# Ledger of designs, part 59: designed miniproteins, single chains, continued (2)

Each design is a single chain, and the fold is of that chain. pLDDT is the mean over its residues in the fold that is shown.

## One batch from the design tools (miniprotein)

Design m6036
Fold by ESMFold2-Fast:
Structure m6036 (fold): chain A 99 residues (1-99)
Amino acid sequence: DIEKEVELMERLAESLENKEPLDEEEKKLLKELEEWEKKLEEARKEILKDKEVSEKISNTTDSEERTKIMVEHLEKKGMKEEAEVVKKLLELQKVQAKR
């Protein structure tokens, strides 16, 4: 349930801003966000190796089209886990935009 993940992210952000102790769900989410950041960094490195793909991404303003280009390139390179992180971030962005 992606709406619950967005709500948990908002709660985590509030806890961090107020310097409140994190509960177990917030700690788990923080760890997941750190793993996503690592996977996104590996994805960025792979995309940067292909000048044509990186230029297409830079010139694409639509988030869905940009994500599609990134995912297709990463899947072609065998980076399935990194592609899944990119897809999940787009879904979270769409839910946040509806609020």
Scores: mean pLDDT 79

Design m6037
Fold by ESMFold2-Fast:
Structure m6037 (fold): chain A 61 residues (1-61)
Amino acid sequence: SPELEQIIENLKRLAEYLKKTYSVEEAKEILDRVQAQVERLHPEHAEGIRKAFEELKKEIE
């Protein structure tokens, strides 16, 4: 869906910023907190959002 695609695009930009600004451990902790909020705001896209966060956490490593 266009909405899910836009969410994923925004999350990719966030992950890129976190990777440049924080340690791997801190970036993952921030992503965990952001994931909880994003899933709460978009329960209809929970599966897609969860997968996106899993991929982004791997990319930060």
Scores: mean pLDDT 84

Design m6038
Fold by ESMFold2-Fast:
Structure m6038 (fold): chain A 56 residues (1-56)
Amino acid sequence: AAAEAAEHLNRAVDLLTAGDGEGALKEAQRAAELMSPDAGAAVIATTRKQVAAIEA
C-alpha cells in the first residue's frame, strides 16, 4: 500500500513536470485512496495548488 501510494505520487510529479495537470490529479487521487483520509486530502489539496501554478 505505502509503496503503491509512493509510485502514484512519483507519477503525479512526473506529470506535473510535463505540464499534464489532469493526469497529475488523477495519480494523486489514486495515491490518496491508498492513504489515510487526512493524508489523502492533504495530497490532493497540494497537487491542486501545484496544477493551478502550472496552468497560470
Scores: mean pLDDT 78

Design m6039
Fold by ESMFold2-Fast:
Structure m6039 (fold): chain A 58 residues (1-58)
Amino acid sequence: MKDEGLKEAMKKASKEKEEITIDYTTDDGITYEITLGKVNLSDEEIDKYLEETKKLRK
């Protein structure tokens, strides 16, 4: 439900071209710690990062 908010935060962080650490806690109690810097991230790249994080769930 809040995936769009996380994507927007990641896009804004990439535009600053500086290292920004974002902590986002989901309803499942899973916290995503994302550090972004000096990278122009597309929506597809953001989705890929989120998918990789979800794959770590067991």
Scores: mean pLDDT 61

Design m6040
Fold by ESMFold2-Fast:
Structure m6040 (fold): chain A 64 residues (1-64)
Amino acid sequence: MAPLSAEELREMVANGEMTLDEGIELAREQGLEAAVERFEAMKYTAEALRRIGDEIDRELAARK
């Protein structure tokens, strides 16, 4: 609704006022393609790192 800038969306996501998914949706609605790409990259990287960490922890716990 409000014409939020890419910087405002980034701050709201960083502060936890909205989720990455909500930030991506609002950026798409406003045509902020660069912000969408940035949020998608952040989400993908965070999820990939989390999965790798969880998998390594489980393997190390199971090995010994």
Scores: mean pLDDT 74

Design m6041
Fold by ESMFold2-Fast:
Structure m6041 (fold): chain A 67 residues (1-67)
Amino acid sequence: KGKELYLKYLASKHGEDGAGTALGPNLTGLGGPLSDPRENQVAAFKTTYGDKLSDEEIEAIVDYLET
């Protein structure tokens, strides 16, 4: 679920493992969005992707990245 959504929408910019690429930042480490409380991470992703992804899909991606 979350991994599949991440690979479809975010992996081209942030890498398949979320570790970052030249096109997008690391999403899994300290200093990235995932260093914030989960609610703030969901809100940030909803602001960026809310027009393309449902709230449930965004939460699934955040849950995957926090795993």
Scores: mean pLDDT 64

Design m6042
Fold by ESMFold2-Fast:
Structure m6042 (fold): chain A 97 residues (1-97)
Amino acid sequence: GKTAELLRQAAEYLRKSAEAAREGNMDEAIKNLEKARDYLVAAMEASEDFDEQVELTLLLIEVTILINDLKKGSITPEEAAEHAERLAERVEELADR
């Protein structure tokens, strides 16, 4: 459905953020996280399942924390890439439900 497609887009941008972080391109990593966040917000608004909305809210909080940590320099590029990849896996699992 529409929610699943939005979640797949979010996961793709999370994976692009991880790649940018490993390449040392922090500005591009942040930009891709912000795009992933926008798709997660759209998915939450499109979702009519309460349990999915709760899980999406928690994912949005984690993506926002990761963006802030990267902007503050409080996380390494490799740690940021690993977090983004784990978030992408969780988003992909939601899309496949």
Scores: mean pLDDT 89

Design m6043
Fold by ESMFold2-Fast:
Structure m6043 (fold): chain A 95 residues (1-95)
Amino acid sequence: SEEDKALAEALVENLEILRKQAIEAVKAGDVLLAQLLAIAIGGEIYVANKKFGVFSDEELEEISELLNKFSKDPEKYIDEFVKKIDEAIEKIKEA
């Protein structure tokens, strides 16, 4: 529907913005901001999955584990986290 398309577009736009902000937070050494951004990204992914069913249970477990790892050590996991966000964006675009 038009409403579903608008929601998917908003989720993609939000994830692209949060992705950019997460990279900049890590570059700045702002661990607290990186952790808050991880919570926001997790929320966007939750909404996308609940509405469109774009992730398997295994993929959701991998995302949850990576969110926890990133929150504990943002600098170490930023590249892997960004790749997972990019995968999520592509799946939402195809929904």
Scores: mean pLDDT 88

Design m6044
Fold by ESMFold2-Fast:
Structure m6044 (fold): chain A 84 residues (1-84)
Amino acid sequence: SHHHELAELYALYILEALKEEDYESLLRYLTQLVNQSEETVQYAKELLAKYVPAYREKIERALEVLRDRLSEKSVAFLEELLAK
């Protein structure tokens, strides 16, 4: 579905930004993602959850660096990923 294709694209962009510690790109893509449909956001979470064991420290560092710049929805998205 279009929602799944969009979720896959955002998940890829977010993973690349986390890998490269590109916080400006991460902020941009995460902000765009959390304002998509609920179906897109939930599928992106499901896709990203598979990578949390490898990316946990990078996600935690991103939250620390970006906390004051992230919307409540974006913070909740990252915190929900870390809870997995």
Scores: mean pLDDT 87

Design m6045
Fold by ESMFold2-Fast:
Structure m6045 (fold): chain A 79 residues (1-79)
Amino acid sequence: AVEAAAEAAKAALLEGLARLERRLLADPRLSPEQRERIRALFAAARAAVEASTLLDPAELDQLALEHLRPAFEILAAAR
């Protein structure tokens, strides 16, 4: 069913977000403050995905990306 596929996609996305967060936080150029902001953004993205009723995997990915956009800006600004 579409709902079962959506739940599987949601689980895979949440696992992917956790792996991506660990990889980004491995950047030694990040300040402690930037690391906390990135963690908060990933926490918000995970919460949004978990609470979502979206059934399309592409829409779930878009929702996560919307919450993570500021994290990429932090990485670009890191010295």
Scores: mean pLDDT 78

Design m6046
Fold by ESMFold2-Fast:
Structure m6046 (fold): chain A 112 residues (1-112)
Amino acid sequence: MAALQAALDAAYARAEALVEEARRTGDTRYLAEALELLAELAERIAAELADSDKAKALNARLLAEAYRRAAEALRENPEASPEEVERILREAVAAQEPAAEAARKELGLEAA
């Protein structure tokens, strides 16, 4: 747990720095790198919680998939405008909602 928390803190700090660099330079490659880091963290959280909290593990896996999808789209569009970046992020998150809803039903959580 302590090692995971330290890794989370370090990667969040790095992701924030990359997001700020993307804003400063307009280069979406920094944002793609930040999203890949966040996806790796979400996968680690999902693995850690898989046996103890299935709902949180599922949410972490879906979030990791959204981050990976957005990172891939940004790598294909390294000069995307801020508006295009917002659209890519929104679409990546929205694409996971049907899977999230189905999984909430499987876990008996209902669609909130």
Scores: mean pLDDT 73

Design m6047
Fold by ESMFold2-Fast:
Structure m6047 (fold): chain A 66 residues (1-66)
Amino acid sequence: MTPEELRKQAELARQGAADTREQGRQAVQHYASDPQLAQQVQQQTDGLVAKLEAEADALEAKAAEL
């Protein structure tokens, strides 16, 4: 992969993280009357966002080495 391709993949991962965070925020708001379910949705969202952000960071680091 070229550094440009790696940076593009990192950007897509960050966009995915932003979309996941927004969808999770809407879901938590929808379940505001059920605190237990809202908390579960928030935890799942946080986990997915962290995974996507870590993937983006790894791709950017790899691009910087090339």
Scores: mean pLDDT 84

Design m6048
Fold by ESMFold2-Fast:
Structure m6048 (fold): chain A 101 residues (1-101)
Amino acid sequence: SFEERVKKVLEKIKAAQANEVSVEELKELLEERAEVELKKIEENPEYKEHVEEKVNEILEELAKKLGLPQSELDKYKSLPLEEKIKIAVEYAKKILEEEAK
């Protein structure tokens, strides 16, 4: 399920923070997963609604970790789903890079 895939990604981000997994490998995985989810959204409108709710939850977790203001988070939540997914991937990569230094 989408929820299981999100949980797995979050667990791998935590593993990278503990220096247990390669940051480079996780960045590639995040990009591949985003492409798969975007294709599924194009094929199923009902799936799009479920993904949007979960992407908003991911953005909230990433914003909290990066110390983003609520106003910026609200701006991102108002974007189209495709843009939300891109932003979530970019912020996840940034967290992985900062934790590796």
Scores: mean pLDDT 69

Design m6049
Fold by ESMFold2-Fast:
Structure m6049 (fold): chain A 87 residues (1-87)
Amino acid sequence: SHMEELLKKALEAADKMVEELKKLSETKSEEELEEYARLLAKQFAKLLSYLTEEQQKEVLEYLKEKIREKFDEKTAEKILKILEEEL
């Protein structure tokens, strides 16, 4: 269905967001990483608005888990806090 295609695209967007944040964490200052994370979160919130509440929850839990897997604890906690503020 169209909604299943949107969910798939949202999960793919979550993977891309994590990869971009990982690149930024290795190439940018802590302050710049926070600013970019906030901008990416706002863009992601727009994508989530097209999904059902249940699908939004699924995508958000997937995104949070990927962040915990790809970053050290301190960086992951910082990014997750920004996501909670923006999403």
Scores: mean pLDDT 85

Design m6050
Fold by ESMFold2-Fast:
Structure m6050 (fold): chain A 81 residues (1-81)
Amino acid sequence: EEAVKAAEAGDFEKAYEIARELLATGTPENARKVLEAAHVLAGKGKVDLADELIRMAAPHATDIDTAAYLLGAATNVVAAK
């Protein structure tokens, strides 16, 4: 997952760019990849960016696996204070 790798490496601009491109197609698989990246971003203190990506990905989280990633990402955002 290139967006997750960029987020883990601290390249937040690249992570956001990749996530935006994935969401342009709007599939549950791509939404899951974005939610994985948002989870990492929230964990690194980029809470506002993670929240934006979660809100954009949520309408596409239509299967149970992707919904689990949505819950994980949202929990990480709420925990970051």
Scores: mean pLDDT 75

Design m6051
Fold by ESMFold2-Fast:
Formats: sequence, C-alpha cells, structure tokens
Structure m6051 (fold): chain A 72 residues (1-72)
Amino acid sequence: EEEKEELIEKARILAIAFRLKNWPDSVLAEIARAIKNKDYEKIKELIEKYLPTVSDEVLEEARKRFEEIRKA
C-alpha cells in the first residue's frame, strides 16, 4: 500500500544510480518505459531486481543528485 508517487521516486533514483555506474541503455530504457506507462508492478519488480546490485555508495550519491534536481 505504498503511494505510487513513492515508487516513481525510487525508480528515478535507481535510474540515476545506473547512469553513475554506466549500465546498459536497455536497463535505463526499461525503467523509463515503466515510469511512462505507470506500470507500478513493473517498477516494483525492477527496484527489487536491480536495487541489490547497486552499492550503498552509488545509491547515496544518486539520492543526493535526485534531491538537488528536485530543489532546482
């Protein structure tokens, strides 16, 4: 019962983390498609699948960049 907006924020942070890691465009495109289509089940699956593969250091930097973008 998490708010759908929270899932979108988590997915955006994950996409920033992937860009910082220079991960394949295919993964970034899949995340972007899920956000655009409001496919919350797919967003949740992508977060569960890929979030554990991101180091805490990269994830923290991605959160910081996301907050800076929101404030601008």
Scores: mean pLDDT 75

Design m6052
Fold by ESMFold2-Fast:
Structure m6052 (fold): chain A 89 residues (1-89)
Amino acid sequence: MLEQAIQLAEEAIRLAEEEGNETMLRAGRLVLDTAQQLQAGKISDFEAEVMLGMALIHLGLARMIGEASEETEKLLQQAIDLIQQALAK
């Protein structure tokens, strides 16, 4: 689950870099860092929820300003969903 979230976040970061989308890139890096730190057991579930909240704010901003590509958004949302599933167990 977390390993798949890491792969999806890395792909989203690659697409955001190719698009030159700084807001999506920041969101992607937050999702990647959250998944990696959870997998390593370095952060609490609460800290992970806070980091995901920040990522969702950046993703929401990208959507509101119309800069979110559909492909990058889908990859990030799938990564976030997998992390949330890991936290719920």
Scores: mean pLDDT 81

Design m6053
Fold by ESMFold2-Fast:
Structure m6053 (fold): chain A 85 residues (1-85)
Amino acid sequence: AKVVIGLDGKTLYIVYEAETKEEAEEALKKIKSVVKGEIESELIGTTLIVKITTDSIEEAEENRKKVLSVLEGKIIESPLAKLLV
């Protein structure tokens, strides 16, 4: 799997490119289990797109750390992740 993840202010953007739809669905369950805030998600084939909006920058950074602890694969951190969502 390939993961592109980035923060923009209080919002965390994630693009998870899985090998199967089942891997993408499992990744979404893991993300939802560890994060706080408003979650918007879309699954396009095997690509999972997630936007998580919080009340503070500190909460968004905590969400980033938690997501990185539960997702496996090639991780690319970029503030431009928002352009992929």
Scores: mean pLDDT 83

Design m6054
Fold by ESMFold2-Fast:
Structure m6054 (fold): chain A 73 residues (1-73)
Amino acid sequence: SPQDQLQAVMQEVNQLLAEIDKIDPQSAARLRQQLDSMRDAYRDASVQQQLIMVEQFLGMVQMYLWELKREQE
């Protein structure tokens, strides 16, 4: 279901945020706050719109984690 897809994407986002937290806990906290604010803003939106927004957030978090790991090298 679209709800199951949304849950799966959210689990992936949370796993990446946990990886960021190991490197930069302050940035992880800020990103989590941004995610919570975004989810609240889209609370009344369709599940499809929520899925699109969370997938875009996932892409941003993936890029940020990549940059952090590059700085650790």
Scores: mean pLDDT 86

Design m6055
Fold by ESMFold2-Fast:
Structure m6055 (fold): chain A 91 residues (1-91)
Amino acid sequence: MEEKLEKIKRALARMTPEQWAAFRERARPAAEAAAEAIAAGDLEAAREAGLKVLEILAETLSTVASEEEVEAVRETLREILERDLAALAAA
């Protein structure tokens, strides 16, 4: 796990401030939709919006990271999203 997290951190560190700004602007509507869905208890809408944010990040990251690094980020963030949604559903 720690080795995978280190790989992810290195991949994300390759993104420039301009690429992070572009990602934030593209992802903002989906991120806001995810936050609203979580507040409303709509876990399916939260999953859909969260996956959209993840896909936008993967597209941006693919310009500076290898396919293997992008896939590692996608897998890890998907696992975190599903874990957080499961925790909310169990509460």
Scores: mean pLDDT 79

Design m6056
Fold by ESMFold2-Fast:
Structure m6056 (fold): chain A 82 residues (1-82)
Amino acid sequence: SLEDIARKAIETLEEDRALLLEEHDLSPEQQAELDKLVNEAIKQIEEIVKNGGSAQDILQLMVETGKRIAALLEEEERRKRE
């Protein structure tokens, strides 16, 4: 069901956030941005379910959120090279 897909997506986002905070030396600003990205994505998933959206909408949101998280990690890698 759409609700099951949404639950799994939210669980994945929360697990990814926890792992990134444990495994990466993120600045306080980067930690705040990660929290913002994850919380915004969760809210958008809940709105998709509430408004009768599709599984495709959730998948697209997950892809876009993943790209934003990847960009945040790329900034950390650039910092470590100095």
Scores: mean pLDDT 82

Design m6057
Fold by ESMFold2-Fast:
Structure m6057 (fold): chain A 105 residues (1-105)
Amino acid sequence: MSLKEKVEELYKRIEELLEKASDPNLTDEEFARIMREILREFAELFKLVEPYATPEQRKKLRRILGEIAQIYHDYLQGKITREEAVERLKKAFEEAKKIIDEILN
């Protein structure tokens, strides 16, 4: 499987998890579990692409990964709502995709 194909599979998994996280009928435990799965998939995505990135791109990806981890911790501490957590994760994902698409081209 090519690097691009692996990235596209991880993009799809993250998009599906973000859609699931947007379900208002989720229990707190189910939502937290989906959030942990999103964090794991982001970590895998960044680990996969980081060796091909410039130093500047690596710095940006590490910042985004830190932001994603902070969103999860803020949610667990009751500092942000589920809706705010999902919206911030979607924004982080769009920013990550722009950088990763530059790495792959």
Scores: mean pLDDT 88

Design m6058
Fold by ESMFold2-Fast:
Structure m6058 (fold): chain A 99 residues (1-99)
Amino acid sequence: SKIEEIEKLLKETNEKLNKAFKEKDYDTFIKILEDFAKQLSKISPYASKVSKELLKEIKRFKDALEKNKDNEVIRNFLVFVLSSEFYLRVKQLIKYLEK
């Protein structure tokens, strides 16, 4: 099932994201999300479209993180928002594939 493949990828990605977030390694956090999006793009044509939108979001947040490199409170908040956007898009993809 394409859904099972996405759910497995999401579980593995969440474990890596949780570690990077605890260590405040936001560069690694971004790379993990970029890798997830690249893997997602191989699953289906629709997942590839979702991957492209995720990569656009990731780029915007990466640029914002670099602009705010000396403000840890803003950087932490940005990563939290990106995580929420990521989760929402993946959940919407799974619901689309269930139909």
Scores: mean pLDDT 82

Design m6059
Fold by ESMFold2-Fast:
Formats: structure tokens, sequence, C-alpha cells
Structure m6059 (fold): chain A 68 residues (1-68)
């Protein structure tokens, strides 16, 4: 369901918080592809939306640190 895809995306990114940004992006992309294979394109699109939001937050934090 949409709720399941959202929860999966958030859970993955909670684990990816300890990863470098590049690895977090790769993990998210692989998880989205897995979601598409199991639950269809719509579920993958929903997961991608939440993953992109969390990755933007991570990127913004890293960019702020590099500008300090």
Amino acid sequence: TKKTAEAAGKFLLEKAVEMPLDQAREAAENAIKGMELVHGKEAGDIMRKYAEEALREKEAREQALSNA
C-alpha cells in the first residue's frame, strides 16, 4: 500500500543516516527498484518521493557543514 511504501522509504533512510550521501542515494535507488518489482510502479514512485525529500535534507546538512 501507499502507507507501506512510505514507511519503507523512511525506514531505509533512517538506516542510511550513518552512510555517506553517495551510498545513501544508492541504497535508496536499490530499495525503490525493489519496491517497484514487488508492489508496482506506484509504490516505487511514492517511496522515491519520500527518499528524495530525506536525501535533500542530508545533502543540505552536508553542504552546511562544508560551508562552515
Scores: mean pLDDT 71

Design m6060
Fold by ESMFold2-Fast:
Structure m6060 (fold): chain A 87 residues (1-87)
Amino acid sequence: SSDAAFARALEERVARDPSPLTLAEAIREVAIRELRKLLAEGKHDKETIERMLALLEAGDYLGAAELFRELGLDSAAEGLELAAEAL
């Protein structure tokens, strides 16, 4: 699933540098990359994905996390909540 792909990509990224700030930046980078992939696949509402991307680019990780939960992407939402705490 897209959620499992997000979790795996984040795990691989964090394994290279586990510092809290790097973790927050890695979560944001992986979230943006996976959302762009979902947008290209057309499996979810385009407006929702674009809203999530805008929130992440603005640094609103908690707002983005709420939308991720609405899509059933709970692991990604938990990662974004962790990123918000680190920043």
Scores: mean pLDDT 73

Design m6061
Fold by ESMFold2-Fast:
Structure m6061 (fold): chain A 60 residues (1-60)
Amino acid sequence: MNLVGVAHRDYEAKSPEELSLKKGERVRILEELSSTLLRAELNGRVGLVPSSAIGAAGPA
């Protein structure tokens, strides 16, 4: 199910597999890998983001 989440804080990627986020950016959530880790897309880039960096999610 495609969800859209909003970053509620800035997040700097710690590895090449992660996405860097800016507060207020909307990301497409592609897959929930665990309760703490999402696969998401931002501006055509796919990577991992911590779910704690996403403050709100809803249907895409």
Scores: mean pLDDT 77

Design m6062
Fold by ESMFold2-Fast:
Structure m6062 (fold): chain A 90 residues (1-90)
Amino acid sequence: NVREKLLEFFREAVRGAAAGDVEGARRVGLLMEELLSLTGRLSPEDQERVAAYLLAGSIDDVEAAVAAFEKILDLLSDEQLEELLKRVFK
């Protein structure tokens, strides 16, 4: 499942970044860069929702960050999820 793979990748990357792992921080950066590129193609209303979810995730632990990321993924089409997976797992 593409969505589950993206959630696991994000969880591991965030845990790594929090632990000072340079590779984990790089993966978070790559995922956020590619995610923002894809969400920029959403409606203005959905872009506002993305901003709200990102703000909510930034004030809590790893699982809260993952929950916020999951809500953002719910705004993407199956095609956009497949594209995001290809970009981060290239």
Scores: mean pLDDT 74

Design m6063
Fold by ESMFold2-Fast:
Structure m6063 (fold): chain A 85 residues (1-85)
Amino acid sequence: SSKVAELRAKLAELMQQASELAAQYQEAVANGDTQKQREVTEQLRSLKEQADRLAKEAERLGDAKTAAMARALSEGLDNLIEQLS
């Protein structure tokens, strides 16, 4: 369905944003930019919430694969945030 396709596209967007934010965090660390580190950490928290919402929506639509991948992304983001805090 078009709805399932939208969820998969959203998952791909969140995965790309996570990669970009991880790179931005590493640049902020290299530059000693503690303010940017905090800003990126908050953006990662926002991505985690989006991944959690995507997982629940995918489950409601019966898209178990997208739900599992979104949950894996959320867990990965949670672990990353803990390491950065």
Scores: mean pLDDT 88

Design m6064
Fold by ESMFold2-Fast:
Structure m6064 (fold): chain A 82 residues (1-82)
Amino acid sequence: EPERLARAFRAVADALREAIDAGMTPEQASEKAVEVLRELAPELTPDQRELLDSIAETVRKADKETLRRLAEQLRGAADVIA
């Protein structure tokens, strides 16, 4: 259970970092991260989905620097969870 949330956080962080490193726009990076969240959502509890929906909304509104920091924060959170 915690491992599934940690996996989701790492997957989103990795997707954001890879997109930024590849020179993608903030919109493209956010779209890639949201796709990863959608794939993982069916395996999560309702509370975890609500948390990830909140993260997805933040990602959609974020600029490149905010996305980079968010990726770092999500990776750190994942490491604390599992």
Scores: mean pLDDT 76

Design m6065
Fold by ESMFold2-Fast:
Structure m6065 (fold): chain A 97 residues (1-97)
Amino acid sequence: SILEKALELAYEYLKKLGLDTKEAREYAERVLQLIKDYLDGKISEKEAEERLKELREEASKTLSEKEIKLVEAISQVAMAEALGIELDSDLEKFWKL
């Protein structure tokens, strides 16, 4: 599945950056699921934004702010790559979540 492909890509990026922890993997899984629910039209942009804020709050108990931001960036890149879309210069469209 697309989600499984995105997860494997995200884990590989975490390994390459020296951030492959259980906590980082669990956060990546939750962020990737949120991105997919939004892209599938199951939740609105506002609902996705609100849910991301809640996920960040929970993740902040175990991950630093820098780790949270990097896991979110990795998750967006991994999902785009799994979907076969090119990340163009307008990253703002993908960074709204």
Scores: mean pLDDT 81

Design m6066
Fold by ESMFold2-Fast:
Structure m6066 (fold): chain A 81 residues (1-81)
Amino acid sequence: SIEEALDELLEELARLERLVREGAPEEEIERAVRRAEEARERLAELLSKRSEEVAKNFREAAERLLRAALEGKPIIGEPLP
């Protein structure tokens, strides 16, 4: 479901954020990035069947969280659609 895919994405982003913050090895961070990207792609596929507005809101929120995680910033609890 979309909810399950979103939960998976948030879990992977949280792990990536922790690894970046802790200064984990580059190879470990790269694996976490790939997992987050895979989760994002799964979510995007599921959103293809939703309204354009809902799909846009979810996609933009996921992109913001991924960027924050890559920068080692805490993932903030922004409301997700």
Scores: mean pLDDT 77

Design m6067
Fold by ESMFold2-Fast:
Structure m6067 (fold): chain A 104 residues (1-104)
Amino acid sequence: MRELVKEQLRRLGVPEERVDELAERITEAFEKFLENPSLVTLTELAEAVREAARAAGVPDSAFLTGFMYFYIQTYVLKKGKVSREDFIATFEASFDLIEQNAKR
């Protein structure tokens, strides 16, 4: 998980010096979210990803697009009843959306 998050952060353009710190925080928040999916743990995960996006110079609009995709796919459509594998896949897809929208 941590290595996957590090690669996502490098693709977004997070400075290498901050990749380890931010990947640890995101991984911790994501594991906490997977253990207890709630609006509180989702907010903590969103805040960790937002900090990384800002460190990469990614616009808040790009971050919001990815976060809304994750929220809709996991909570709105599935009521938080999603397998660990599906959560991970949706999380990766949300980073891809952040990257795509950051380049506009």
Scores: mean pLDDT 78

Design m6068
Fold by ESMFold2-Fast:
Structure m6068 (fold): chain A 100 residues (1-100)
Amino acid sequence: SKEEELNALVEELEKKLKENIKDVEKAEEIIGEFIEEVQNILSKLDEEERKKLLIEVLEKIAKHFKELVEEAKKQGDEESKYFFERLYYNALLAIERLKE
């Protein structure tokens, strides 16, 4: 199912970001690839289903970004901490706008 495909992409994103937690440039590349893959899947769906699944994806990645903030804090990496905090709040803002 499309939902299972999206869940697999979210799990792969979390794994790749944890492996590259100290490398902001690589993290940006990984996130860019993830966004393109998600958009390719969602582009095949009706507008209402697309919106619903996008909100679910954003809620899951927001949770993972919050976890990455805590991991970056533990490693003393302030640049990565700030980067993941920004992504977390951007995801929350996107969810809010989609629910309007």
Scores: mean pLDDT 88

Design m6069
Fold by ESMFold2-Fast:
Parts: structure tokens; C-alpha cells; sequence
Structure m6069 (fold): chain A 95 residues (1-95)
């Protein structure tokens, strides 16, 4: 029964056990994964709207995107708290 929220929370707890340098790499990777997921959801919403999918399905996808964005913000805030540095957002190409 692990939700995405629980996975991120567990990952943040694991990061606390790492060296500062290892925590930077670990949280950087976690943030990159969340950003890729947000990008994929953005594309999925775009396709769903063009295909004329039911509004409830589009609303579900939008709610999931907002959840992923909120988790990303938590990871960014935690990275700064733990490392004292701004989170390095990866350069991921937009489709």
C-alpha cells in the first residue's frame, strides 16, 4: 500500500542517513524522477484533451499532476534544508 507520497517520504528519511554529498546525489535523482513524471503527465493531459476523453479522466490526470508538483516542491525544500544549497533542476527537454 505504498502511495507516491509514502515513497517520497521514505526516500527523504533514507537521505537523512546518508553523507551530505550522497544525500545531494540521492535527492537530485529523486527530483529528476518526479520532474520526468510531471512532464509525462503534462503530455498525457494534452493527448487526452485532443482525443476528447471524459472530463473526469482529464480531471484525474490534472489532480495527479498537481500532487507530483507538490511532492517536487517538498523535495526541493528538503534538499535546501539538508544541504544548504538550492536544488539543481535537471535540464529535461520538453516534447
Amino acid sequence: HMTLDEVVEKAMEEAKKLSKEEARKFLGYLGAILQVRALALTVEIWVAERLGMPQEEIDRLRAELERVKALMEKVIAFYKELTGEEFPLPKIPEP
Scores: mean pLDDT 80

